# Designed miniproteins, single chains, continued (5), part 89

Each design is a single chain, and the fold is of that chain. pLDDT is the mean over its residues in the fold that is shown.

## One batch from the design tools (miniprotein)

Design m19092
Fold by ESMFold2-Fast:
Structure m19092 (fold): chain A 85 residues (1-85)
Amino acid sequence: LPIPLHGKTLEDLTEEEKKLLEELIKQMAKLAREIREKAKNDPEAVEKELQKLEDALSVDGEKQTIQPTGETVDKVIKAIEEAAK
């Protein structure tokens, strides 16, 4: 799920890019709920699912967290982490 937000804010995105981000947010929120459900039974499995989601949000397998270009992406990641706790 590559999101080209390098140095851009949400305001700088096109309407099409904003819609794509919102679709990704909805998908990530669904995954976060599944992670939360798993956390009740198996906290170890939650770490594996979080790793998968981090990999899915990365471009070329790089850390995207070192490039804080979009509040929306950060909020999605935080929502997933909160759901895992």
Scores: mean pLDDT 54

Design m19093
Fold by ESMFold2-Fast:
Structure m19093 (fold): chain A 97 residues (1-97)
Amino acid sequence: SLEEKYEELIEEMREKLKEIEKEKGEEVAKILNEALQAYAYLELAPLFDEPSAKAMLAKARAFLEENAEEIEKYKEEYEELKKILDEAIKLVLEILK
């Protein structure tokens, strides 16, 4: 099912984040995880009401801007996680149709 596929992608993302934590440290894993959450919010923002979306969009953009140097430093790890997240977002949008 789409729900089972989504769970598999979330598990894969968790395993990748654990590997990053082990190899690069807890702080790097935390920054990348929070950056992915910000990215997911920006992608899903059209589903939220305008006032709530505006405030959360500003916070998401600020986080990505403030952490841009660390994200760029670990861009290979970030891009790998982002690919998994993009597939998960696609499934969420299919489920919500």
Scores: mean pLDDT 82

Design m19094
Fold by ESMFold2-Fast:
Structure m19094 (fold): chain A 94 residues (1-94)
Amino acid sequence: MEYEKKLKEELEKYTKVADDLLTALSQPLEHPELTEAIAQRIAEDPKLREIADAALRVQAALADQGVAAEEALARIKETIYRKAEELAREEAEK
């Protein structure tokens, strides 16, 4: 009972952060306020920093391989949501 309720709450929280982070990464010039807000949230929460670090590592690796921007964004999106789900499940199990 406790686990299922906590899992739902944590999934909603981390999914929202993943959505905001992806928006900031894909449209930084259109949403500078989101980029600043995301940076502050990442600085305050080490788990959000872990999601951002994972995304940046994938971005750097794909840039090194010369992958097209559209393909790189798709891979980064997969990494962000996967990491968000992993962290949500870890928090729900505690």
Scores: mean pLDDT 71

Design m19095
Fold by ESMFold2-Fast:
Structure m19095 (fold): chain A 74 residues (1-74)
Amino acid sequence: MQEEVDRVRATLLAAGASEEAATRAASIYGLAKLSPQPISYRGLARTLDLSEGTVRRLVRLTEEATGEKLPIVA
């Protein structure tokens, strides 16, 4: 799992994302994939101390970069 998170971060950095954005997106990827039940955008925003808009943008960036849809609910 850590290797997958690190790969997502590296992919985003290679695509031109900032280190902060890439690290946050990788954290979102890990949380979404490891959650035993679907996690919400609000839940992610609260957990990571980010706005829901920032979380939605980072989720979309991660999905576009990896080609994977994350199991996140509204």
Scores: mean pLDDT 78

Design m19096
Fold by ESMFold2-Fast:
Structure m19096 (fold): chain A 61 residues (1-61)
Amino acid sequence: MEEENKKFNEELIKKVLDAAQAARAGSAAGVRDLPGAGNYKTREGDLSPGEIGLLLQKELA
């Protein structure tokens, strides 16, 4: 039960953050919040979507 709740919350947070980022990008199309967004591979490793989601979740906590 608790694991299902955590997974649901992680997916929900991911959807909310994705929607918020999309809205911000649409409103401020001329503004970029970070450089090299497509260069995560050069960080000696691939970040899984789960790891990114957890990092964002911790910031909101």
Scores: mean pLDDT 52

Design m19097
Fold by ESMFold2-Fast:
Structure m19097 (fold): chain A 91 residues (1-91)
Amino acid sequence: MLELVERAIEYAKEAVEAMKAGDILKAIGHTIAAIGEQIELEREEPEDEEALKAADYAIKAMQYALQGDFEKAEEYLEKAEEYLEKYKEKH
C-alpha cells in the first residue's frame, strides 16, 4: 500500500512539472497513472484515512496544474507529502 501512495504522489509531481514545462500530453499521462494508483488504494484499503487523503491531495494537485493554477498545485502536493509522512509514522 505505501508504494501505491508514493507512486501516486510521484506521478502527481511529474504531472505538475510537465504542465509547467507546457507538456500537456505528458501531464495527462502521469495524471491517468496517478488515478490508477488511487483506484487500487481505495480498493485495497478503503478505510486508511491518511493514505486516502495523501492520494486525494495528489490528484487535486494535478487537477489544479491542468487548470494552470500552479500555486494551488504546489499547495496540494505539500498536503499529499504531509499525509504520506503521517501514514509512515503510523506504520
Scores: mean pLDDT 78

Design m19098
Fold by ESMFold2-Fast:
Structure m19098 (fold): chain A 100 residues (1-100)
Amino acid sequence: SPSIDQFNRMLNQGISNVSDVQRTIRIGQQVYDFIRRNVGSFSYDDLVRVFQMVSDTSQQIQDQMDQLNVPSSDRQQIMRIFNQSITVIMDGIRALKAAA
């Protein structure tokens, strides 16, 4: 399985400067790419932890964007990336449940 610590560091970068919208989009895309490449290598417990971490990070980014008055179009783009990440994780969890 890929390192949960490495993934956590990537998510922490995403919340560190949300006012830099282009950086936040780029990090969100890196998070999505990491999940997509590694979802098949995660255990069930890893996927549950990754789901919680991404959900918490997504909420923190959304709260920061609201406080910073980030334009709706940029908010929608960032949230779409994180929602796509959640979908990949949920699909992975469902696949493992079906195999058990």
Scores: mean pLDDT 85

Design m19099
Fold by ESMFold2-Fast:
Structure m19099 (fold): chain A 96 residues (1-96)
Amino acid sequence: EVEEYINSLSPLQVKAIRIIFNNPPGALTIESIAKALGVSKSTIYKHFKSLEDLIAEARRIRKLIRERYNKLVQEKGLDAAMEELKRIGELIEEKA
C-alpha cells in the first residue's frame, strides 16, 4: 500500500525521496541531497545505505503510484485517477 509505505518513512526519508522525484536520474549525489536538506552526509547514510538504496525507495513509491493510477483509470476513469494522484502528492508533501 502506497499510503502505508509513505507513513512508515521518517520526514527526512520522505524529503530525500521527494528530491529524487524532482530531479532527473544521475543529477544527484548524496552530498547534494544532504546540502539541500541541511544535514550531514552521515545523517543520510544513517537512513539509506547508499544513493542506490535511496533511488530504489523512490522507484518503489513511483511503481506503487503508477499501479494505482492504471487500476483507477480502468475501473473509474481518468478524472478519478487524477484526483487520486493529487491526494497521494498531498500526502507526500504533508509528510515532508
Scores: mean pLDDT 77

Design m19100
Fold by ESMFold2-Fast:
Order: sequence, then C-alpha cells, then structure tokens
Structure m19100 (fold): chain A 75 residues (1-75)
Amino acid sequence: SMEEDIKLLEEIKNALLEQVEENEKDEEKKQKIKEIIEETYKLAIELIEKGEPLDVIREKINELGTKLEEELEKE
C-alpha cells in the first residue's frame, strides 16, 4: 500500500541520516549529504503519491544508497 511504501522510505531515510551523523566527520559534507537524502526521499514519496511505477522508485533508492555509501567512505 502507499502508506506502507511511504513508511518504508521514511525508515530507510532515517537509517541513512543516522549513518551519516555517526560516520561523517566533515560537518560541511555531512550537511550536504543529509540535504541530498532529505530532498531525494521527499521526491520519492511524491512519486509514490502520483502513482509512478514502484520498480523505478526502488531502483532510484538503491542507486542513492550506493552513492551515499561511497560519499561516506571518502575523506
């Protein structure tokens, strides 16, 4: 359901924000990554509400997760 999909996105967003807070030491980079996460998940929720294909949304979220892990590992 839409509610379940939105809840899942919020849970993943919160987990990512927590990882950024714990693992990123550069305050400027931390803030930028958090902003990207918040904006991207806000967009994903809007796409779900508009009835966009769930597979496309899942793919975009997976891509974001990978990119964020890479950014968190960079010094």
Scores: mean pLDDT 75

Design m19101
Fold by ESMFold2-Fast:
Structure m19101 (fold): chain A 86 residues (1-86)
Amino acid sequence: MDKIVEATEKLSEGVEAGLAGDYEKAVEYFREAIKLALEANPSLLGVIIDGMKHVRNYLISQGDYEGVDKITELIEEAEELLKKAK
């Protein structure tokens, strides 16, 4: 199966879980999307980071600061990976 397609599917699942308030499941899906993006096309990390920022903004609006901290840590990790993949 196309790893690019699988990465975008995992990103979609992560956003859906995060918007449902399940930040632990969102982090799991986002980690899978990051791994697939690194294997297929690291430029996909930008799209994944944007999806994670969308979930973080939602969690801020809900007052879920534990979820915000977890997603922020993963965003910072993905941004560093994107810089190294250039």
Scores: mean pLDDT 84

Design m19102
Fold by ESMFold2-Fast:
Structure m19102 (fold): chain A 59 residues (1-59)
Amino acid sequence: ANVVAPQELVDAALALAKELQAQGRDREYIRAVVGMYLRELGADPVSRRAALAYVEETL
C-alpha cells in the first residue's frame, strides 16, 4: 500500500511492455515477460508488484 517501486524500475518495465505491445504481443505474454525481466533485475517482490501494476494500468 505505502510502497512505491523505484522510478527506474517502473520506467524499465514500461519501456519493455510498450516495445512488446508494439510488436503485437498479447497482454498475457507481456505480463509474463515483464515479470521475469523484473525478477532478473533482482527487484524485491513488493517493488515487482508495484511496477507490474503500472504496466497493467498502461496496457
Scores: mean pLDDT 77

Design m19103
Fold by ESMFold2-Fast:
Structure m19103 (fold): chain A 68 residues (1-68)
Amino acid sequence: SINDTLREGGDLLEKQGREAFRNKDYAAAAEKFRKASEFYLSVGDTDKAKRAQEKAAEAEALAKKAAA
């Protein structure tokens, strides 16, 4: 179903976000986590969406600290 495809898309984006975060590519991680949150919201998974938003905010903060 479309809901299954959207959930899988969110999970894939979260995985990509975690990989970018491990590589210290915080800007890329923030983008991936934001997109994952949008996918989770589209299927009503508010808990996963909130966690993805929190990870995006953390990655965004680290990206800003890495800039001079």
Scores: mean pLDDT 86

Design m19104
Fold by ESMFold2-Fast:
Structure m19104 (fold): chain A 60 residues (1-60)
Amino acid sequence: SSDDLGDSYVTMMRRLAEEGRLDSARRVGDAGVSELTSLGDTSTANKVRSEGDKILSEAS
């Protein structure tokens, strides 16, 4: 489901941020939001954006 897809993107962002790869984490988040929006799941896209912002903020 698109919810599972969103969770996968968030998990990838967390791993990249933990590795100090903040630019890569941001790109993955942007790709996830774009794909979920293209699928019509704006709710999950917004969740990925919000969780991504928290991950990047916490890693900084």
Scores: mean pLDDT 85

Design m19105
Fold by ESMFold2-Fast:
Structure m19105 (fold): chain A 93 residues (1-93)
Amino acid sequence: METAEELERLMKEEPEKLRERALELAKELEKKGLTKLAEKIRELVESGDPELIAAAVQAGMLALKVLENPEYVKVEDVEKFLIEQLEKLLEEH
């Protein structure tokens, strides 16, 4: 998982790398069937806001981690929750 410190550094110093990371995560999520979350991540990247892109990276990383260890959490519930959080961030910006 990307650390909060790493994401903050990328936002300030390397926003292009942050964007590339978000798009990479969206592609991986789409391959695993989380197409709606992948589309939401791409929408955040299109906003150009480094804070929204960093949030998208965190959401994508969390979704991939849940897919590796889905013992007590439904993947569909996690996708829905993350999309709702990202949509709220978009509305606030």
Scores: mean pLDDT 77

Design m19106
Fold by ESMFold2-Fast:
Structure m19106 (fold): chain A 80 residues (1-80)
Amino acid sequence: IEELVEEAIKILEEAAKKASEEEKKRLQHYIDALRKAVEAGDVAGAILALEDAAKELEKSGFKEEARKLREIARQIREIA
């Protein structure tokens, strides 16, 4: 699960490099939420943060990145 969350964080970091300053702050919020969920062992919280981050990415035009985050969330649900 930690490896899958780290993959999602990398996707969010790459999207943030291409995002506006306002979008970067929102993406950073999800990165922080994911790291906190992993630190707390909160698998359900990690899944919710991934799904919310995917919606934000999609609204910002990062549709491929959103698709990848939803795939990661699905993989975590399958093994949790």
Scores: mean pLDDT 82

Design m19107
Fold by ESMFold2-Fast:
Structure m19107 (fold): chain A 64 residues (1-64)
Amino acid sequence: MARELARKVGEVLGLTDEQIDEAIARAEAVHGPTRAAMLKAVVSRSDADDAQIDAASRLIQETL
């Protein structure tokens, strides 16, 4: 569940599958499998613009 949301957010932010998997794995190793840590790691990995951040925010609101 948390991993799937983080993956979708990473895709919206323009990250590759490898970058998303690395960010998620690193977040889990440090913070455990928490949604907030995974999302923060994926967002921090990207150079997202305002439009990409808005799209990611909408996806987070729609995906439960």
Scores: mean pLDDT 71

Design m19108
Fold by ESMFold2-Fast:
Structure m19108 (fold): chain A 61 residues (1-61)
Amino acid sequence: MSAEEVLKKILSGEIDLEELAKKIGESVGTVASRVSAAGILLSAGDREAMAELLKPYVEAV
């Protein structure tokens, strides 16, 4: 699954933030902050920076 697909599934609620945070050992606040930053990067067209930021989450799904 691509980082963009993971981001879209998180934003749609298909991937639950609380479950993802628990699975990777991060706080919900940390995951929410990274998802927010990734959304900003995608909006700016920076797909590479978005993918790097979401890399642990892509590996977790």
Scores: mean pLDDT 83

Design m19109
Fold by ESMFold2-Fast:
Structure m19109 (fold): chain A 87 residues (1-87)
Amino acid sequence: GAVEKAKEALERAIEELEELKKREPSLGEQIGFVLRMIGEALDLLALAPNDERVQKAADALIEAGKLVLQGKIDEALKLLQETLESL
């Protein structure tokens, strides 16, 4: 269901961000991550706009993108991991 899609999106974001963490990401790589997070968040909200767990996952994906643009990759990872564990 929608919650399983939300978990899958968070798991993909965590995996991608762990790879980015191995190197200091370029601005282009950071922008690419943000655009993917926006797309996944919008897809989740379109699927289940009134599901609190889906909203929480979508919010976490957007916030992780913002944190990556600020160079706060460890904070973004922690947010995504804690959100996944809370669903």
Scores: mean pLDDT 88

Design m19110
Fold by ESMFold2-Fast:
Formats: structure tokens, sequence, C-alpha cells
Structure m19110 (fold): chain A 92 residues (1-92)
């Protein structure tokens, strides 16, 4: 399961970074990622969506969190700190 998530997250992240992610693709990838994501990444994405953050930002943050959770404890700490800062900035 996690190996498939790594592939999905990497593809999604690449699309976001290259600016190739369309609204239709965003919804489809969000659905697929959520179905296969780590519970913590799902929870983060849901929380950000509930707060009304831009879908691009939600996808990017969740994908980075998912990647870190799959094998990089140091990266996970960095990703969490950055996401928490972004959430605070969007706390209108």
Amino acid sequence: MYEELVRLVRELTRLVENGELTEELLEEYLRRVMENSHPEAQRLAEEMLERGLPLDLVISAAAEMQRALLGDEVALEEVRARIERELEEYRA
C-alpha cells in the first residue's frame, strides 16, 4: 500500500511543482491520494480543506507530509513545522 502511495504522491507533487495540475486532475488525485494515504496525511488534508485553504496548497502539504511519513523522520519534522506555519498564516 505505501509503495503505491509514494508513486501517487510523487506524481501529484510533480504536477503541482510544474504547474500542470488542473482542477479536474486535482479532484481525481485528491480522491485517490485520500483513499490510499497515511491517516495523518489524510487528517491534515481534511483539516486544511475545512479551513478553506487553496486546494493547491492542501495537495502540496499533504503530499510532502505523506512522503516524509514513508521513510524520513528528519524530513517529517521539517515538513510538520512548515505546514504548521502555513496553517497559522492562513488562519484569517
Scores: mean pLDDT 64

Design m19111
Fold by ESMFold2-Fast:
Structure m19111 (fold): chain A 83 residues (1-83)
Amino acid sequence: MEEKRAELERLANELLEKYKDKESVTFQDLDDEDMELATRIVLLRAELEPDKERQKNILESMLKVAEEKGFTDIAEKLKEALK
């Protein structure tokens, strides 16, 4: 668990560093490469966060964006996580 938290912090820091000049970022603002990174962050957070409602909201938001942009592989992974 601590190892997964450290990895989550590292991935989140990487995404934040890229977008640090923006006050807020939505999933729709992400480019194709960042979608994969954001998906990994969301999936790790789903394993670590006890608040299932927050996790479902984030997963569903990411799923809608992935489906809208045609990332079928990402959408399948997110659907599995939403079980």
Scores: mean pLDDT 70

Design m19112
Fold by ESMFold2-Fast:
Structure m19112 (fold): chain A 84 residues (1-84)
Amino acid sequence: SAAAAEAEREARNRQLIAEAKRLAEEVSRLVEEAPEVSPDARLAARGAQTAVENLDWAESLSQEAVEGLAEVAKRFAERALALL
């Protein structure tokens, strides 16, 4: 049903946003605690944090826009983790 599909998309978007925020927080913590960290890792962590800040304004945006912003935040966080 259309209602079930809509609820499923909303749940997925909330999961993506929550995952993005969690990863951004984790990566920021790891960068802060690391005695030696590459500039690229630091920049990627900062990118994740900025993307996550945009999610607070995304609640009124289209589902596609919310998904895109969450994906960007997640990719920055994953890149930072790979570079640590």
Scores: mean pLDDT 79

Design m19113
Fold by ESMFold2-Fast:
Structure m19113 (fold): chain A 120 residues (1-120)
Amino acid sequence: SLEEKLEELREELIKLIEELLKDERLSEHEKNILKSILDELKSSKEISEEDLLGYALLVSAVLVKIGRYEEARRVLTRALELIPVSEEEALGRLDVISLQLKLSEEEVEFLREVIREATS
C-alpha cells in the first residue's frame, strides 16, 4: 500500500541520516540540520507527506554534496514517485535547500535533472 511504502521511505531516511552523521566530510552546520530531521522522523508518529518529501530532498542534497549521486537519485526519485508534486513545486523546494546547504551549481543541476525526470 502507499502507507506502507511511505513508512519504508521514512525508515530508509532514518537509516541514511544515522549513517551520514558519522561522515567526517559533513560540517557541524550540515550535521545539525540532519539531527533536527532525525529527531522529527523518530519523535512523531505521523509525518505529513509534505514534510517527508522535504526531508527526502534535504537528505538527497547532502548525499550529492558528499559525492553519493546514485543514492541521491534513488532516494529523491522514490520520494517523488510516492509523493507526487508539480515540477515547479519540487524545483522551488530544491532552491531553498540548495541555499541552506550551499550546494555548487553542478550539484544543484544534478538534482534539478533528477526532479525533471521523476516529474515527467
Scores: mean pLDDT 88

Design m19114
Fold by ESMFold2-Fast:
Order: sequence, then structure tokens, then C-alpha cells
Structure m19114 (fold): chain A 64 residues (1-64)
Amino acid sequence: METQRRLEELRRQAQEARKNKDTKRYYLLGAEIAELVAEKYKEAGDLETADNMLYGAEVLRKRA
């Protein structure tokens, strides 16, 4: 699917995981969202923000 539609789907799944108190799934979905958003920042030329988001994604994966 297109990156925008994938982001929307992942955000919906993350909200559902949060509502259902599925903390592990919420963190893993948050990491995937951060990685996709980082890709958009990289495409826009904002490499510093992209790197910060990728680091945040790694932290979320470790917390899961």
C-alpha cells in the first residue's frame, strides 16, 4: 500500500493496541510509525529529524 495509507493504518492499529492495553504491540507499532515518518523527513531533506525519529523507534523496540 502507499506510505500514507500504511501510516494511517498503523496509527489506527496503535490506538487500538493502546485502548486494549497491549503495551508490547503499541510500542512495536509506534516504532514502525516512527520509521515511516523518518523516511518522509529524509525524502524532504531533514536528515537530523529523520535520525532522531529512527533513534526513537529503536528505543520503542527495546521497550517492547
Scores: mean pLDDT 80

Design m19115
Fold by ESMFold2-Fast:
Structure m19115 (fold): chain A 76 residues (1-76)
Amino acid sequence: SLAEELIAEIEELGKEAVEAAKAGDIFKAIGYILRIIGLRIESKFLPLSEEEKAAVEAVADAKIAEVLAALREAVV
């Protein structure tokens, strides 16, 4: 489904962002966060059910939090 495709893309972007953050590539990690935010916003305008929109939002929020935690560890 479209929701499953979005979730898979967000999960892959999140994985790449965490790897970039751990490598100390702060700008690359931020770039991935912005792409995840873009997909999160886009999901609100797509023909998805409320449950599917909530699932996409939850995955995006979780991955953003994971990347921010990795960035915090890399800076300290």
Scores: mean pLDDT 86

Design m19116
Fold by ESMFold2-Fast:
Structure m19116 (fold): chain A 95 residues (1-95)
Amino acid sequence: SSALEKLKELLEKLKTANDEERIKLSKEIKELLIELGLSEEEAEALVLAASTMLYAGMSPEEVAKLIMDYIKGKISAEELSKKIGEAWAKKKAKL
């Protein structure tokens, strides 16, 4: 979908962004998530989750797909949290 492609492009930019670019991209991602039907609080939480997933080594495509599946109700918040935890475990970092 066009939303999936737009989210993927924003996440690809976020992965290599400097601090100023990261602030702007985070706002753009948040606005897109709100347009897709999420509350402001849910959108903020997902932007933070997306940054964490990218830092844990997940690709922008994988992150975009997980977020879209969550928005569509294909995966639960618990399943999303599990995927984030698995990515961190693979990176051998304890949070």
Scores: mean pLDDT 82

Design m19117
Fold by ESMFold2-Fast:
Structure m19117 (fold): chain A 95 residues (1-95)
Amino acid sequence: SPLEEIKRLADEILALLREAGAPEDVISTIESDLNSILDMVENGEDPRNVLLRLLSISGELFVLARQHPEMKEAVDRALELLNEMSRIIVEYGKK
């Protein structure tokens, strides 16, 4: 299901950031935002609002890469996973 795929991607993003040694406060913030996205999708909220939350997470990841350049590869991969999540959200939101 689309929800199961979104959850898998969220779990993969969090595991990737933990493995790369991201600060715990950053991980907690991203985990909270990803959980909000899962709740929004499960509740059938407007896909446009869900995509705006994804943009917020992307911003957090860009800040992380700027402050910790050694994490750039992990951030780039997390952004790829977010882009996959956005495609699923758009497809799920089709009638």
Scores: mean pLDDT 85

Design m19118
Fold by ESMFold2-Fast:
Structure m19118 (fold): chain A 68 residues (1-68)
Amino acid sequence: MVELSEEEGRALDLAVAGVLARSGLQTAADMTEAQLREAARLMSRLSGAPLERALEAVRAVADGQRVV
């Protein structure tokens, strides 16, 4: 499980919420691989975290390992 700083956590929440709103989805579990990668890119841009780390965090939300 990816352990995030407060800043990375906020960036993750904003990125996931933004992609959900844009896509008309209610939960990250419904995201496609392309949408998960888009959320990871947004989180990386907002927090400065490496894309690999951001993708792991976004997948953890989709898998229910983290609440947004």
Scores: mean pLDDT 77

Design m19119
Fold by ESMFold2-Fast:
Structure m19119 (fold): chain A 80 residues (1-80)
Amino acid sequence: EEDIEVAVRGMQLAVDILRAIDEAKDFEEAVKRILELLKQSGVSPEEARFALGWAKGLAIATNDAPEKIAALDRVDEELA
């Protein structure tokens, strides 16, 4: 199913995005790492926003640091 394939790809990207944030030393580095991951993945802007949405949802659900959500929001703004 196309929806399952899109969801699996989006969730895998979301995990990679969250790892990039965890490995970053500061907010600006996190934003740069996320943008680089999206470029390397070759995903469409719609798929990129979907992955960012998954990452943000997971960060909120796990009560993650506000700076992680801020980095995700910054990248989402760059894609809009």
Scores: mean pLDDT 77

Design m19120
Fold by ESMFold2-Fast:
Structure m19120 (fold): chain A 82 residues (1-82)
Amino acid sequence: SALAQAAAEQVLRLGEGAAKAIETDPEAARAAARTAAAELRASTELPEEVREAALRLMEATAAGDAEGVLEEARRLAELILA
């Protein structure tokens, strides 16, 4: 669907942004990832698989793993398109 495609593309762009943030301001990237992870854990509207994939993306960001962030963003995008 057009909505799923747009959401998947947005996730990939957010992953690129997070990877860049890790390189330029790792402390701010870590803090933002912790905030996003708390919001994701509080969300009851997302399917479990999508929530878990989004949490893995936040965990990679908090760990400063730019390559892991890009890989988890790809996995999340693929789940959205499935």
Scores: mean pLDDT 83

Design m19121
Fold by ESMFold2-Fast:
Structure m19121 (fold): chain A 62 residues (1-62)
Amino acid sequence: EAEKLYKMAEELKREAEVRRSMSEQAFAEGNIEMANKLENEALDLRKRAQALRRSAEGVRDG
């Protein structure tokens, strides 16, 4: 189970990085509304990835 949770966390982390890069690009282009939307999505994905990683660590340590 731990390795499955790690894989899911890595996938969500990758998605978050894509959203963050898109947010930075939108911000650079002056599209602040789109940048904020993408940044919020990236933060949500990062939080979910961290939660899955913590769950994986808990399973590994338990």
Scores: mean pLDDT 80

Design m19122
Fold by ESMFold2-Fast:
Structure m19122 (fold): chain A 80 residues (1-80)
Amino acid sequence: DDQRKALLRARLARLKGEVDSVVSLLRSAGKNDEADAFEAEANKIIAEAQAAIDAGDLDGAESLLAELENLIDEAVKKLQ
């Protein structure tokens, strides 16, 4: 499904930008260890999601992007 694949790629691109923003905010807050751990885990999920999209595993990609969104949400809570 070309449309679903395109939507997943757009979602991945948006989440990559959110990861970069959260890493920057964590470092600005002096939370360097948390930033390093978050960035490493986020980049792993990003790589797996990209591979799943490229392989046509759209259900796997969707699950990985949901996992990445949850990881971002938890990191944002640490900034409050």
Scores: mean pLDDT 89

Design m19123
Fold by ESMFold2-Fast:
Structure m19123 (fold): chain A 72 residues (1-72)
Amino acid sequence: SARERQAREQALRMAEAAVQGPDAFLQAALETARAIGQSKEGEQAVQALRDDPEALQKALDLAIAYYKEVTA
């Protein structure tokens, strides 16, 4: 369906942002949360990642691994 395709494209854009760096990744996370009406939850999640560099790095590594798998 069109909604299913949009969800996959959003996931890919999020992963692509991770390849560009932590700031791009966090911005993409906020935009995704806003698009689904969860801006407050998105702000809280982004702040938690900013406060925990190890958690942020793990999230980036996972997103980058996903990007490599789907674009290989």
Scores: mean pLDDT 80

Design m19124
Fold by ESMFold2-Fast:
Structure m19124 (fold): chain A 88 residues (1-88)
Amino acid sequence: SKELADLIRSDDPEKIEEAARYIVENVDKLLDSFADIVNAIHRASPERVRAFAEALAKLVGPVVTRNILRYIAALTGDKTLEEIADEL
């Protein structure tokens, strides 16, 4: 989140330690959510992935969207995801 990123960017050692502690205490939830998202995208139809990519690109831009899809394609071996990423 933005709040977590702001803590990490702080020159205050106590705030950096707070951010590190939060990540360590919540890593399981973050990893579980990430695996579910990866599997959902991998199992989606090409048309649904394209619609998702277009929606995401409106929020975070095409470069970030392309990199996310390429990363998931690399994790899953999904050539269709790689092709959709290259269309962005």
Scores: mean pLDDT 70

Design m19125
Fold by ESMFold2-Fast:
Structure m19125 (fold): chain A 78 residues (1-78)
Amino acid sequence: MLAEEARRLIAAALTGADELLATYESTPEASKQQLEEGAKAVERITREAMRLAEEVPELLPDAEAAKKRVEEVRKKIA
């Protein structure tokens, strides 16, 4: 349900951000296009997590932390 979906998307955003950063740091062959497409996918998940978390106030801090993590990774790969 809403809280379950929000928690799943928050976890997916954090995992996606960590995997994106790992690809950037450990895969020299990763193209800027691949990194950009990955970043956009993670950002889409993060936006959906934030939207759902507005309906589940107890998860909002976790969603905001995930958004901040995604933004930090985006800055690193830019």
Scores: mean pLDDT 83

Design m19126
Fold by ESMFold2-Fast:
Structure m19126 (fold): chain A 87 residues (1-87)
Amino acid sequence: SPLEEAERLASKLALAATLYAQTGDPAYRAAAEANRARLEELLPELPEEVQRLVRGMLDAYDAGDLATLLRLVDEFHALVERLRAEA
């Protein structure tokens, strides 16, 4: 589902961004950019409450704010678990 793909992409974005921040390896930057682009493409297919969190994550990534990105990814994971429990 788009929601499951978005959760997977958000985790990959966070991992790649963290590894890039730690190593400076351009391969991790390329991975982060690819995951960011795919996540942005999925945005219109996501529930409204999820769209708000994902927009925040993309904005944090674009601003180079890794701490905010990681916090929002954790919030997104919690929201996805809640939505699954409500279904």
Scores: mean pLDDT 87

